# Designed miniproteins, single chains, continued (4): the designs that were tried, part 34

Each design is a single chain, and the fold is of that chain. pLDDT is the mean over its residues in the fold that is shown.

## One batch from the design tools (miniprotein)

Design m13149
Fold by ESMFold2-Fast:
Structure m13149 (fold): chain A 73 residues (1-73)
Amino acid sequence: SEEEKIREEAIKQLKDAYNDLKTKLSPEAAKQIEDIYNKAIEKIKTASVEEIRKIFNDYLDEVSKIVEEELKK
């Protein structure tokens, strides 16, 4: 189905982004992002297409905040 393809693509993009990011961060920041990542993946598994977009945006916002805080340390 189209919904399943969108869900699979969202999960793939999230995994790729997380895997790239975790190699560039401190262990503490990587752990915080891992927790956010795991929660986002679980939400996407049961989400509608519209909800997937919101979950993705929320993930990016939370990750951006952690990265910005890490750069200030």
Scores: mean pLDDT 81

Design m13150
Fold by ESMFold2-Fast:
Structure m13150 (fold): chain A 110 residues (1-110)
Amino acid sequence: METKTKTFTLTPENAAAVAAQALNFIKSFIEKSGKGVRVTLTTSDGKTYTGTAAEAAQHLIDEAERAYREGEITVTLKVETVDGDAKEQLKAVDEEMQRLAERFRALSAA
């Protein structure tokens, strides 16, 4: 089993860019392993979530929006290989990357 951990700091100025980097971190891990993943997301304020790449991406986008509106949040991602469809998870992460872009385009227009 492979495991990789990385910490990301989301600020109002960089939230979209750093969230995209975090999604690319998950995507790269899936691509390199050729396996499905389980992702654990932990925030600096003590919230913890564990799930699929898509579910973790959804929570990451929500935390990025919160950082944009309310101020700096640090997010730690722990990515572990599991049995599952790597191609399905890669497609799901690509869909969430599009959702991130749409969300922050709407926020910047308001």
Scores: mean pLDDT 84

Design m13151
Fold by ESMFold2-Fast:
Structure m13151 (fold): chain A 56 residues (1-56)
Amino acid sequence: MKKLPDLDLSKFRSAEELIRALLERGVELGDNALEAIAHLFGTSVAELREIVRRLG
């Protein structure tokens, strides 16, 4: 997928909350999705991978 699912990203206060919501929906988080989330929240793909590892 070239874009994140139709989610209101403004409802999520942190990248961790968004990742948790996506994982709970069974959404597969590939590198493109992690890059988009990293850019949106001003963090890194490496940080997001650690969040996914901790939550999954």
Scores: mean pLDDT 72

Design m13152
Fold by ESMFold2-Fast:
Structure m13152 (fold): chain A 73 residues (1-73)
Amino acid sequence: MALEKLKEFLENPDKYTEEEILQVISEGLELVDRGDKEAFELLQKLTDKLLKSPNPRLQRLAEAVRAYLERKR
């Protein structure tokens, strides 16, 4: 489930590949597009964590997700 993976990624983002992170984010964004408030809040929290990551690929993904979520307000 996307929600469980979001929580796991919040603990250890460096454990996962960029592709795995993108897949979970994509699933979460589908839930946000359907009006799921919980998915929106979890993606915001994940984005905050990824922005603090030393991995530049994860930082770029976080910036893109943050921009998308701001547009959905």
Scores: mean pLDDT 75

Design m13153
Fold by ESMFold2-Fast:
Order: structure tokens, then C-alpha cells, then sequence
Structure m13153 (fold): chain A 80 residues (1-80)
């Protein structure tokens, strides 16, 4: 639900992204993007797709972006 997506965006996503080596500023912007998409009523699948594209645009390696999305999908029960 929305509250779980907001929780990930605000409290879990930034630390998770940083554990994968994403710079703090990029991780914070990614969390804000996820929160905005959740507030707009986007599905978890759409949020993960937009998040992956954003990370790639910011220079995160594709292999790292894929691992992040797979991890988030697993903890949310979304197939990737």
C-alpha cells in the first residue's frame, strides 16, 4: 500500500541505496522520486521501473541498478 511505499522512500530506500554504493545525493533524490510516484498513485512496478531509469541516468552501473530493483521487488513481493 501507499504507506509501505512511503516508508521505503523516507526511511529505508536511502540507506539501502547507499549500501549498494549510490552517492547520498542520488539516493536522496531517488527516494524523493519514489515518494512522488507513490503519491501520484503509481504501482510498485511503475515506481521500480522509474527508479531504475533514474539510477542509470545518474551513472549508477546497470548491474547495481538491477540488484537494487530486484532487492526492492523481493521485499515488496513484486516480480521483476
Amino acid sequence: GLELIERIAEHELVPLLREFGVPREVAEEAARLAGRLAAAGKSMEEILKELREYLLKKGVPEEVADKIVAHLAEIRGVEV
Scores: mean pLDDT 75

Design m13154
Fold by ESMFold2-Fast:
Structure m13154 (fold): chain A 79 residues (1-79)
Amino acid sequence: RSQIINNLTPDERTLVREAQRLSQNPDDRDALIRGVRAGHRITGTDVDEGVNHVRNSDDSTRQRTVRGIIARARSIIRR
């Protein structure tokens, strides 16, 4: 419910959880894939296309995606 200040959607909770894992281990491929899926579900974009893009990407693109997931999670939780 949007009226509850600390109530995150399931996808937002997943993104925050996977962002925390990536902050500790940025090479965690499974956490990266789960974070990408959650991020695309939050934005309403194609989840499968986003996952395939990351799987076929170079190290620079993957590092940028990790930073993007962490930045979005921080924006959602606003500490």
Scores: mean pLDDT 74

Design m13155
Fold by ESMFold2-Fast:
Structure m13155 (fold): chain A 99 residues (1-99)
Amino acid sequence: MAARWAEAIEEAVAALRPEAEAAYAAHPGNAEERRRIMAELLERAFERFAELAGEPELAEVLLAMARGGDEETVRRLAELLGLDEEEVEELLEVARRMR
């Protein structure tokens, strides 16, 4: 990942942190709802990122996220970027081998 793209995703995540904290405070006992809210925030951050980034850089970000175990969120984000199901499965397979 280029340093420029790391900074962009870091800024996007930082911008969403207050909303994430507020959502977590509103749903203290509901892990499922918090996961749903985080997925929505991550999707918004990725839409902003996708407007500027090329496909290879975005694939590297998705791979890093998939290694963290959130394969369903990665699948949704990849679909928003126009990656087909076969490309997404190849990405997830690489991530699984790196675990």
Scores: mean pLDDT 61

Design m13156
Fold by ESMFold2-Fast:
Structure m13156 (fold): chain A 68 residues (1-68)
Amino acid sequence: SSMIDAIKESLLRLADDMLAAGVPLERVLAFLRALGAHLLSHAPEEDRPALEAMLAEVEAHVRARGAA
C-alpha cells in the first residue's frame, strides 16, 4: 500500500541520516526494532503481517547500507 511504502521510505531516510551522523549500525538497528515494535503494538491486527514484512525489509536494507 502507498502508506506502507511511505513509512518504509521515511524509515530508510531516518536510518541513513543516523548512519551519516555517526550512529553505530547496531544502535540504528536497535532503534528501528524498538520503533517497529511500537508500531506493531498500536496497529490493527489485520495490518500486522504487512507491517512485519515491511520492517524486516527495512532492517535488511539498513544492514546492507551499513556494511557498504
Scores: mean pLDDT 83

Design m13157
Fold by ESMFold2-Fast:
Structure m13157 (fold): chain A 82 residues (1-82)
Amino acid sequence: SIQEEIAKLANEGKNKTAQWLYLKKRVLEKEGLKSIKELSEEEILEIAAKILSEEHNVSMEKAKEYVKELEKAAKEEEEKKK
């Protein structure tokens, strides 16, 4: 599936938290911003989905679903480590 292909290309042994941090860095670079805090969570998700859609030739709907899964996994991992 496309989700498996994106996970394989973006993961290659990396965890979902690392993938989410990398996407946030790409969002900052694309928008020319100093801090991710300048964007709302919805704006971050939309821009990250556009990046994945363009890089992997996937639909915006599938890219957005994958981005939301990465964000959820990252938040859950941070809460468990505190």
Scores: mean pLDDT 71

Design m13158
Fold by ESMFold2-Fast:
Structure m13158 (fold): chain A 88 residues (1-88)
Amino acid sequence: MKISLRELISKPVSEIPEGEVVIPDDATVADLVALATQYAVEKNLAERSKDDPEKRALYEKRAEQIRKAMDELNARLKRVGLFEESFL
């Protein structure tokens, strides 16, 4: 029932199980950028699937999962920035 971040962005939509996306502790800004890019792609595919409600629903569902993962990772990165320790 848990979906890894890598599974969400690497697997076809038909192979992604329903569940909560697990953000790894070592996730970075690069991962956030990758999620944002994939989110835009999924939203565009949903809009292009106006005549296929099932296909549109699958793309919208994956976009929502990606958006939630982005929100969680973004919040985590902001907290890390607030508590960043200087090596100096």
Scores: mean pLDDT 69

Design m13159
Fold by ESMFold2-Fast:
Structure m13159 (fold): chain A 90 residues (1-90)
Amino acid sequence: SALEEALRAEFAKVRDALAAALAAGDLDRAAALMREIGTAALAPLLPRELAERLATLGVEGWVLLSRGEEVPAELVEEAERLEREAEALL
């Protein structure tokens, strides 16, 4: 999909910095970089506010999973709803 292609392209730009943050266990830096990647990939395709919301929710879920914590069902449902809204605009 166009979204997957955009995400891969934006990821490539910061891949080394993200890998370094993850290797150092710097989850705050990794989360910030992932939010930047998601927002940058989505911004050309979606309204800015929707892009930022999707990126933020995705990173919040990833941080919880990385810590071995349960992702709340409400967070998953909201993320899936926003993703469907985004796909409808593409």
Scores: mean pLDDT 73

Design m13160
Fold by ESMFold2-Fast:
Structure m13160 (fold): chain A 71 residues (1-71)
Amino acid sequence: MDEKLKEAYEQGYKEGKEAVKELLERGREDQVPAVTVGVQLRFMSDIPDPELARAAVKGAVEGGEEVLEEY
């Protein structure tokens, strides 16, 4: 259980970080909110367990925010 939550979080963190980084490198910071929503919807539809889906979404948000903060 704990290990699966950690894996879901790390997967979300990686995807969120990569998505935001790609947008910032292209000068498309205006697209960050839309991509964030898209990532959340993807995890919620792909992960049937709501706790794992929330962990992945939390990871994606925190990963994206870390990249945006460093920008």
Scores: mean pLDDT 75

Design m13161
Fold by ESMFold2-Fast:
Structure m13161 (fold): chain A 113 residues (1-113)
Amino acid sequence: HMSKEEILEKIREVLREFVDRLAELIYQHELAKHPEDPEAVRARVERIREGLLTLIDEFLEKLKNMSREELLKAVIDFVKSLRDTLVEKYPELAEEIQALADETIKKIKEIFS
């Protein structure tokens, strides 16, 4: 049996990977629209990435107080919430964001075997 601490660490790894992949996707999309200022685009996307990582850290702290049966649903709902927020902000990237969210949810489910 995996300890709760090991489960939370695997969730952290999967969620951070999700954010890193989302940030790269957004960076390439924004850079294509604004190729004249790559530094400004990078700075803007880094602010978005930092914000998402902060949300993950705050969310993971809340998970410490949840039962094991609550963890899976809470994490899936969190990923879906991030997906919906980003799709609304970047509708042109909806298919790619949905695919990344689906892959992330699959990885989360695998942690719980």
Scores: mean pLDDT 88

Design m13162
Fold by ESMFold2-Fast:
Parts: structure tokens; C-alpha cells; sequence
Structure m13162 (fold): chain A 88 residues (1-88)
């Protein structure tokens, strides 16, 4: 990615704050059969799973692509487009 890892993490934090990513997401919790879940927690779980499957740390590009996949899965197309812009 053109951004440093620290810059990408900061940009992700701002985007998830804008989209209430750290707040309970009732639709996501219901979809996953859980009492409570946040967009940020779900994204972190997807990145952790990716690292386990690959047997190595995820790259920033892979982490951003996981975030895009989560956003699209939840119908948050504007968030997905904003995350995709961080890959450019």
C-alpha cells in the first residue's frame, strides 16, 4: 500500500469511527447469532482467521481487503469504497 501501516491503521480508525464501527451493530449480531457484535470486532476476527489460514501475518493490503469484504457483506458500500481508496 502507498500508506505506511501506521497511516493505514489511523485512516481505518477514522473510517470505523465515522461508520460507528466500534458501536454495537444489531444486524451483524443477529446475523452471527450473537448478543452483541461491532463492525471493528468482526473485521479483526476476519483478519485473525486470514493469518491462521496463511500461517503468516496479514499484509496491510490483505487487512484492507478483509475490511472491504466485511463492508460489502454488510451492505456498507460507501465504507467499502473508502477502504478501497486506501489501496490506491
Amino acid sequence: ARLSDDEAVAALGQLFAQYKGSEPNEALAKKLGRESMTLLDYWIERVAQLMEEKGRPASMEEMLRAGIAVARELGLDDLAEALDALLA
Scores: mean pLDDT 72

Design m13163
Fold by ESMFold2-Fast:
Structure m13163 (fold): chain A 99 residues (1-99)
Amino acid sequence: MSQIEEDIRKGREEAEKTIAQVEKLRAEGKLTPQDLARGILAAGELANIYLQEGKKEEFDKAVERAREYAKELQKINPELGKKTLEALDKADEAIRKSL
């Protein structure tokens, strides 16, 4: 495996592990705004990896997951969640325009 492929694999594994931790906390009803923020960042990293790999469907699913976490964040912190959703929409528009 090339070093680039190894770095991408490790980044994906780390992001997936973070998402798994967030989902476990979500299921337990112990999810904090900080956990949601970590989930949003991890989902964004997965989206970036899938974009680099040309995997459009996986990219779309990762963006949707980030939006789901941002909506949950909005229920706990409405202003922060709203700003995060607006930032995600703007980033998605910029990325899709570049594809």
Scores: mean pLDDT 79

Design m13164
Fold by ESMFold2-Fast:
Structure m13164 (fold): chain A 66 residues (1-66)
Amino acid sequence: SEVITRVAQHELRRLLREQGWSEAQIERVLALVARITDPAALSRVVQAVNDGASFAEVEALVRELI
């Protein structure tokens, strides 16, 4: 669902800002996340961010999912 994807991207952006990520890091990760079409894969990325994953860890995870 396009709505679920938009909500997940909004929540991910909020979480990344709360964790102190730079706007450049946020935009880079969100550009990669936009290539994920599977909602389960998108949920894994959101869970990793909630669990405190670093920029490098999230980037590596997204690369495995696209």
Scores: mean pLDDT 77

Design m13165
Fold by ESMFold2-Fast:
Structure m13165 (fold): chain A 75 residues (1-75)
Amino acid sequence: MEEILKKLEELKKELEELKEKSKDEEIKEEAELLIEQIDEVIKAIKEGKISEEEAKEVLEAAEKKLKELKEKLEK
């Protein structure tokens, strides 16, 4: 679980940097929403409310979304 938590916190940092660098309001809004979702999952992990498997699935989905946002920024 600790490794998943660390990766989620790293993704949040990358999203904050993406939000700061982007001039596109849509990308900024999507990044902000994803940050909020990651914060909720981090809270659930710390409170023991989700399984490691569930946390891993959320991590993988968040990584995919971050990649999509980076691709939108480059277009």
Scores: mean pLDDT 79

Design m13166
Fold by ESMFold2-Fast:
Structure m13166 (fold): chain A 65 residues (1-65)
Amino acid sequence: DAGLAAYRAGDYRAAAEAFEAAVKENPDDLALVGRLAGALMRAGLKEKAKEYAAKAEELHRAWRG
């Protein structure tokens, strides 16, 4: 997976781009949304990271019931 490979290599900007494309296809995928938030935070895109972190928390809450 291009996103995970970039994230593990420390290329957080490229990881964020790959995860953002994946989230566009699967917007309710908790794992992808969480990875995107993490990559955005490490890339210094603080506001976008907060948005996706909040969405990941909402999805996690919904799954927990």
Scores: mean pLDDT 78

Design m13167
Fold by ESMFold2-Fast:
Structure m13167 (fold): chain A 87 residues (1-87)
Amino acid sequence: SAADKMLEVVKEMIEKTEGLSEEEKKELIEAAETAVAHALANGLSLEQLRAMLVWLLKEASKDTNGVISDEEIEETRERLEAVLAES
């Protein structure tokens, strides 16, 4: 599904991010999985899911003192928009 593709994009970015601990990666992946499950359970749009996932990454960037860069977040946002366009 498109939601599963969006989750995969976010997981790939998190796994590739240098400077995140394994515990931080696990927590962030679990947060992304929870966001996808919440969106699907509540009938939220893919546009709303994209916004939730981007928001999660921006908050994680703030909490980790910029370990997740603005460039990585923007690239991830563009990849999520591509999934939406293909749906």
Scores: mean pLDDT 84

Design m13168
Fold by ESMFold2-Fast:
Structure m13168 (fold): chain A 94 residues (1-94)
Amino acid sequence: MEKALKALDLAIEAAKKAKEGKTDEANELFEEAIELAKKAEPEYREVVLGAIEVAGKLIGAGEFEKAIEVLEEVKKEIERGDLEGARKIVEEAK
């Protein structure tokens, strides 16, 4: 769980940096988030990587606030132990 939550926090920070036009910082934070997510426990890995992928696509489309919302909602569901709720957020945001 700790690596999964930290990966989401890095992705949220990356989305905020992208919104500020700090593209290089955002890209570095996204790469760190992806690498950390790959090292998360198997039960969190797929949903966290999926959330980061969806957020990356939203940022590419200029939808920074939606990217931040998706990542924050996925983080809340994981923190409360609702992995199915987290997966649903990722699927609905695709």
Scores: mean pLDDT 85

Design m13169
Fold by ESMFold2-Fast:
Structure m13169 (fold): chain A 55 residues (1-55)
Amino acid sequence: SAEEEIDKLVEEGNREYAALVAALPEDASVREFMARVAEVVNRMMDEITEVIKKA
């Protein structure tokens, strides 16, 4: 179902976010981190949109 596909995409996004946090250098800028987070979120939203369009 579309709901199950969306749930999987959200889980993948959360996993990728956790990996970004784990790889964060002690001196990393918040702005650089937020830019990387935005890339993950934008890709996830695009994939969710495609699932909705196919449903």
Scores: mean pLDDT 80

Design m13170
Fold by ESMFold2-Fast:
Structure m13170 (fold): chain A 79 residues (1-79)
Amino acid sequence: MKVKIEAEFENVSSLVAGAILIAEFANEYADIVEIEIKDNKLTVVLEQKSSKEAFEKGLEDLVKRLKQVAKSVKVERLP
């Protein structure tokens, strides 16, 4: 399955922290199929490579951690 994450950050330091969190998640659970950085916004499309249960749990933890460093986080499940 694919997931799109859009995160908006207050500054570059917060964006870098968010990017590191996404990279850590991707290393274990997903392939990064698309990444875009524009201004203080990071958009990533992730494709599941782990089991569905591990991916869902990892994604929930990632979103929780991203909300601590980002102004806003939007997660969209793709077909």
Scores: mean pLDDT 86

Design m13171
Fold by ESMFold2-Fast:
Structure m13171 (fold): chain A 81 residues (1-81)
Amino acid sequence: TKAEQYRLDLAVSLAKGAVDTAHLLGMEKALSAVDAFGRLTRDPWLAEAVRRGLEAARPHLEAGDLDGAVEAAVQAVRDFM
């Protein structure tokens, strides 16, 4: 549905923001922010989608490949949702 598409687009946007946060501040701080977001919004499914995106991005971020990290995060979110 149109609502499902908007929810997927939101999850993808949040995952991209989380990857940027991990790149600038480190993975531990990005994961902490996702956990706080999940508690604040009471949306554990959306938070889990973003967390899976971050974990998929981890090896790419460690390799210094930001573009690959974003692509891996987006794909993991799409596969989960």
Scores: mean pLDDT 83

Design m13172
Fold by ESMFold2-Fast:
Structure m13172 (fold): chain A 119 residues (1-119)
Amino acid sequence: SAEEIAEKILEEYPYISTVVDKNDVIELVKALEEAGVPKEYIYVLAADILNFVTFGFASQEDAQAALREISELIRSFRDRPSAEEVRARARAILDRYPLRTPEDAEAFVRFMLYIHELS
């Protein structure tokens, strides 16, 4: 279940819980499941997103808000948006919540597109 995957991630990466709530982690896992991401990828992708969110944003408040918007973006993949729409929405998140390392922005956009291709 999404709760079991979330608990496993937080056990392996306890520092994530210092930035985001367990419910936000559960919502990310549910978003990946609802998007149609194959079960074998969900754990690794969720963990990668959460580590990016935990360390990538300038503030804890930005990290929390960005994670919610990332989860909403991923959930929207169920409706098969175009790659251009995914790219624009991913960039819009980073425009609202600046990264500590701006050079990582394009890697984040490519990662969202990769998840979209898997969904």
Scores: mean pLDDT 90

Design m13173
Fold by ESMFold2-Fast:
Structure m13173 (fold): chain A 79 residues (1-79)
Amino acid sequence: MVELEGRGTEILRKLREAAEAGAERLRLRAEVELPDGSLAPLAAENLVRALEGLGYEVERLEYEVEGNTLRVRVEARRR
């Protein structure tokens, strides 16, 4: 299990590095500043698609929105 925490684009770099290292399972927590908090569902869906593109299956996705800040928790396993 690889645990990742980050903000904005930092989390994307950490995800890529973990995937390149052959991580079988990922648990991530991310904070993303959105132009509009109403975009949170779309941002969460895009994160799932990015993980699937890296070869992972998303087992758990939780998110909450506070103003324009999206906080997301994801658990994923390599397919």
Scores: mean pLDDT 80

Design m13174
Fold by ESMFold2-Fast:
Structure m13174 (fold): chain A 57 residues (1-57)
Amino acid sequence: SLEEKAEQKVEELKKLFDEWMARRKARGVTLTPEEEAKLKEQFEKFIESLKEYILSG
């Protein structure tokens, strides 16, 4: 179903986001807990918008 495809894409993007964050930390980019929380919040809002876009077909 379209919903299943949306969920799969969301999980892929979440994994890529986590890997990207890990790479940034490995390169010596220091994030405060507040900055990390804001990035995660923005990412979650993006994911919600993306789900709506995919489901609108």
Scores: mean pLDDT 78

Design m13175
Fold by ESMFold2-Fast:
Structure m13175 (fold): chain A 95 residues (1-95)
Amino acid sequence: SMDDIIRNQMQDMISDIQNTADRNSQTMSPDQRDTLNRNVSRIIDIFNDAIQTGDFDSSLRNLQGIRDDSRRQNDSVSYRMSSWGVYMVRIHQQR
């Protein structure tokens, strides 16, 4: 089903997020790295919750919050990741 496809894509994204964070952190200042790591942990937790519960409405609100936070913090990596998450959840809701 489309729901199963979205769930599997979220799981793949968790791995991609971890790899992307590790790669990007190598060129960042300590403050930028700390901000990225906090936002990445939040995104991973939201995706894991969505996979476990199927509660995509809560996931959408939380991902939108992280996207807005990432914009204000100039965390372009977390902004891209949270934006992708919002897109995935919206596709699920539209069915």
Scores: mean pLDDT 80

Design m13176
Fold by ESMFold2-Fast:
Structure m13176 (fold): chain A 88 residues (1-88)
Amino acid sequence: MEEIEKLEKEAERVIKEKGSVEELIKIAKEFKELGEEYAKEKKYELAYYYYNRALEILSTIKPPTKEAVELEIEIGVGVLKIAVELVT
């Protein structure tokens, strides 16, 4: 899907060029939304992949901002929800 490829390239560019905190948060939110979308479709491996991509981007924000920490918490909850669904 061209949209996902574009987002991945944008993420690589922003990380490599040490883009603004605002750009990093925007891209992290987009990966978080992809993770949530795939989780709703029960595509848990893809959901986990995109949640991890969001966390990787947020980890580049130094020092951490309140918004970045709040996003990390929300993603962590999403990951735990997937883990519960995978345990019978």
Scores: mean pLDDT 79

Design m13177
Fold by ESMFold2-Fast:
Structure m13177 (fold): chain A 89 residues (1-89)
Amino acid sequence: SSALEKLTKEALAKLEEAAKLAEERGDFSAAQLARGIGHQLRKAAEAGDEKRVKELAELGERLAELIKNGATARDLFALIQEAAKINAE
């Protein structure tokens, strides 16, 4: 859908912007985490997995916002762990 394509594009742009910002701060681990989620999001979008796209786009936007606000790789890892628990039930 057009809305899902827009969501994917916006999340990917925010993740790449956040990854560059993390690299500028010397936090290459945070940059790798952001790009890793972006890669997973692209794969889900290519597969047409709408549920996975929404989950990864939401996670990606939260990661990007945290990096923008100065979060470290440790902080991001905690968010990823919590998201994984919620999605696994």
Scores: mean pLDDT 82

Design m13178
Fold by ESMFold2-Fast:
Structure m13178 (fold): chain A 90 residues (1-90)
Amino acid sequence: SYVSSIESLGKVSPTKAAALVTFKEPVDFDKLNELLKDELISLEKIDETTAIVTYPSVSYTLESVKEILNTTLETGISESMYLIIQGVEA
């Protein structure tokens, strides 16, 4: 699992919720946002391992957001997109 923790920040609009997410390693948030844009999930960088994730609350729960983040990072690594995670010695 690439996600260290994920904590609900609650509803931010009628159709969107936010959560604070912390990763085990530094993440390229620009690449992660590009991979998740079709899911309407976006991440706002706080620091190299921490972001606020905003997601459509009608389509996703906190648990399913954590799952898609882990799956997207795993797929990115396995398909030679491992530059999504910065500072990891491969």
Scores: mean pLDDT 77

Design m13179
Fold by ESMFold2-Fast:
Structure m13179 (fold): chain A 81 residues (1-81)
Amino acid sequence: SEEFKEANLAFHKAVKARDLDAIEKYGVVLAKLDVERYGKPDEINNAALQEALDNLDKLDDPSEFYAWYNQIYYRMLAETE
């Protein structure tokens, strides 16, 4: 989708600039689009996103944010199975 393409481009630009505020902003957009695209449960997705954002300062590499958020999401999803 156009929205995904725009958010993805903005996210990678923010990562290169090490702009934590922009990484958070566009990371949230990408996570929400992932819910729409892959049918992720909102409750689990929101919890995983919140955990990732609460620990954003602990990321050695800000480019890892989206991958790390997805790891938290799949961990939480597995805990409900």
Scores: mean pLDDT 69

Design m13180
Fold by ESMFold2-Fast:
Structure m13180 (fold): chain A 86 residues (1-86)
Amino acid sequence: MSEEELKKVAEQAYKDALELIDRLPSLPPHEQVPATVAIMLYVSLLILAGEKEKAAEIYERLSDVEEAQGNTELAERYRKKAEELK
């Protein structure tokens, strides 16, 4: 994959990740785990593309979703990952 192609794929991954995160709280439980896995793959792609600030933003948004659902330990883990990328 060329660097330009990687950047375009990373831009799409960022948009797709944000859309999935917005949808996460409304998904049935059996769909939340696959959606979270997809978001993690998008984060990995953003890191590979050098888009660490966008990857950090995704982790922060995931942390907010998990905190709202009462998953405090998972929320804290995502916040730590976001901070490590800054």
Scores: mean pLDDT 81

Design m13181
Fold by ESMFold2-Fast:
Structure m13181 (fold): chain A 114 residues (1-114)
Amino acid sequence: MLKEAVERAIERLDEGLEEEIKRFGLSPEAQAELEREREQLKRDLEELVEELEELLKTSEEEEKKEIEKLKEWTAELLEKADGNLAGLALVVALARSEIKKLKEKAEKKKLEEL
């Protein structure tokens, strides 16, 4: 599910960037900048999938349920971004923020010896 959503988001991003370059007649410098942002975003999306899979392997059952919900939420947001570069970057930032919060809460809960 999430991997498929990421693959679709990357495809839409590539299509959107090609269309934008043609439509607005972007300079070679602007094209190079967009390509760098695209490559970085692709890497960020791939790393996000890896981070969530790693968390699922190491998390307790209750935390796994929260991670699964985060994966579904992230997939839905990626679809809503519809290949928009800024939108996809925002989704990555939001998902990473939620991952960090989940990790911090899990550590605090373990320290409480619940």
Scores: mean pLDDT 78

Design m13182
Fold by ESMFold2-Fast:
Parts: sequence; structure tokens; C-alpha cells
Structure m13182 (fold): chain A 74 residues (1-74)
Amino acid sequence: MEEERRKRREERIRYYQEVFGFSPEAADALVEIGEVGREGARNGGDLTPEQAKRVAEALKVVRPETDRRMDELA
């Protein structure tokens, strides 16, 4: 059910933000990567082109957060 799936996603996004201090965008992107990984497992571990694109788009959101942390430390 979409509502249950959305609730679980919102809980994971909140968890990453509150426990690990990720931005809302980075937390959402990390959850998206996890969801694509679970979808890929249903397809024998292979990602479809659409799933691979979703991961690439999510990584573009996560990378500025990690780049920012690297800039602050280096």
C-alpha cells in the first residue's frame, strides 16, 4: 500500500536527519538509494536503467553534502 510505504520512507528520512544530522535532501536521497537496492534484489540483483538513473540522481543530491563536509575538514 502506498500510504504504508510513504510512512516508512518518512520515518527513515526523519531518522537520518535526527540521528545522523543529514539534510532533508540528503536523507531523502539515501532512503531512495536503499529503496532502489531492495527493488533490484527482487530482479535478481540487477538494476534496470530507471533504477540506475534514480541512484545516480540520488547520489547527485548526497554528493554536495559530502563535498561540503570535505571542504570544511580540508
Scores: mean pLDDT 72

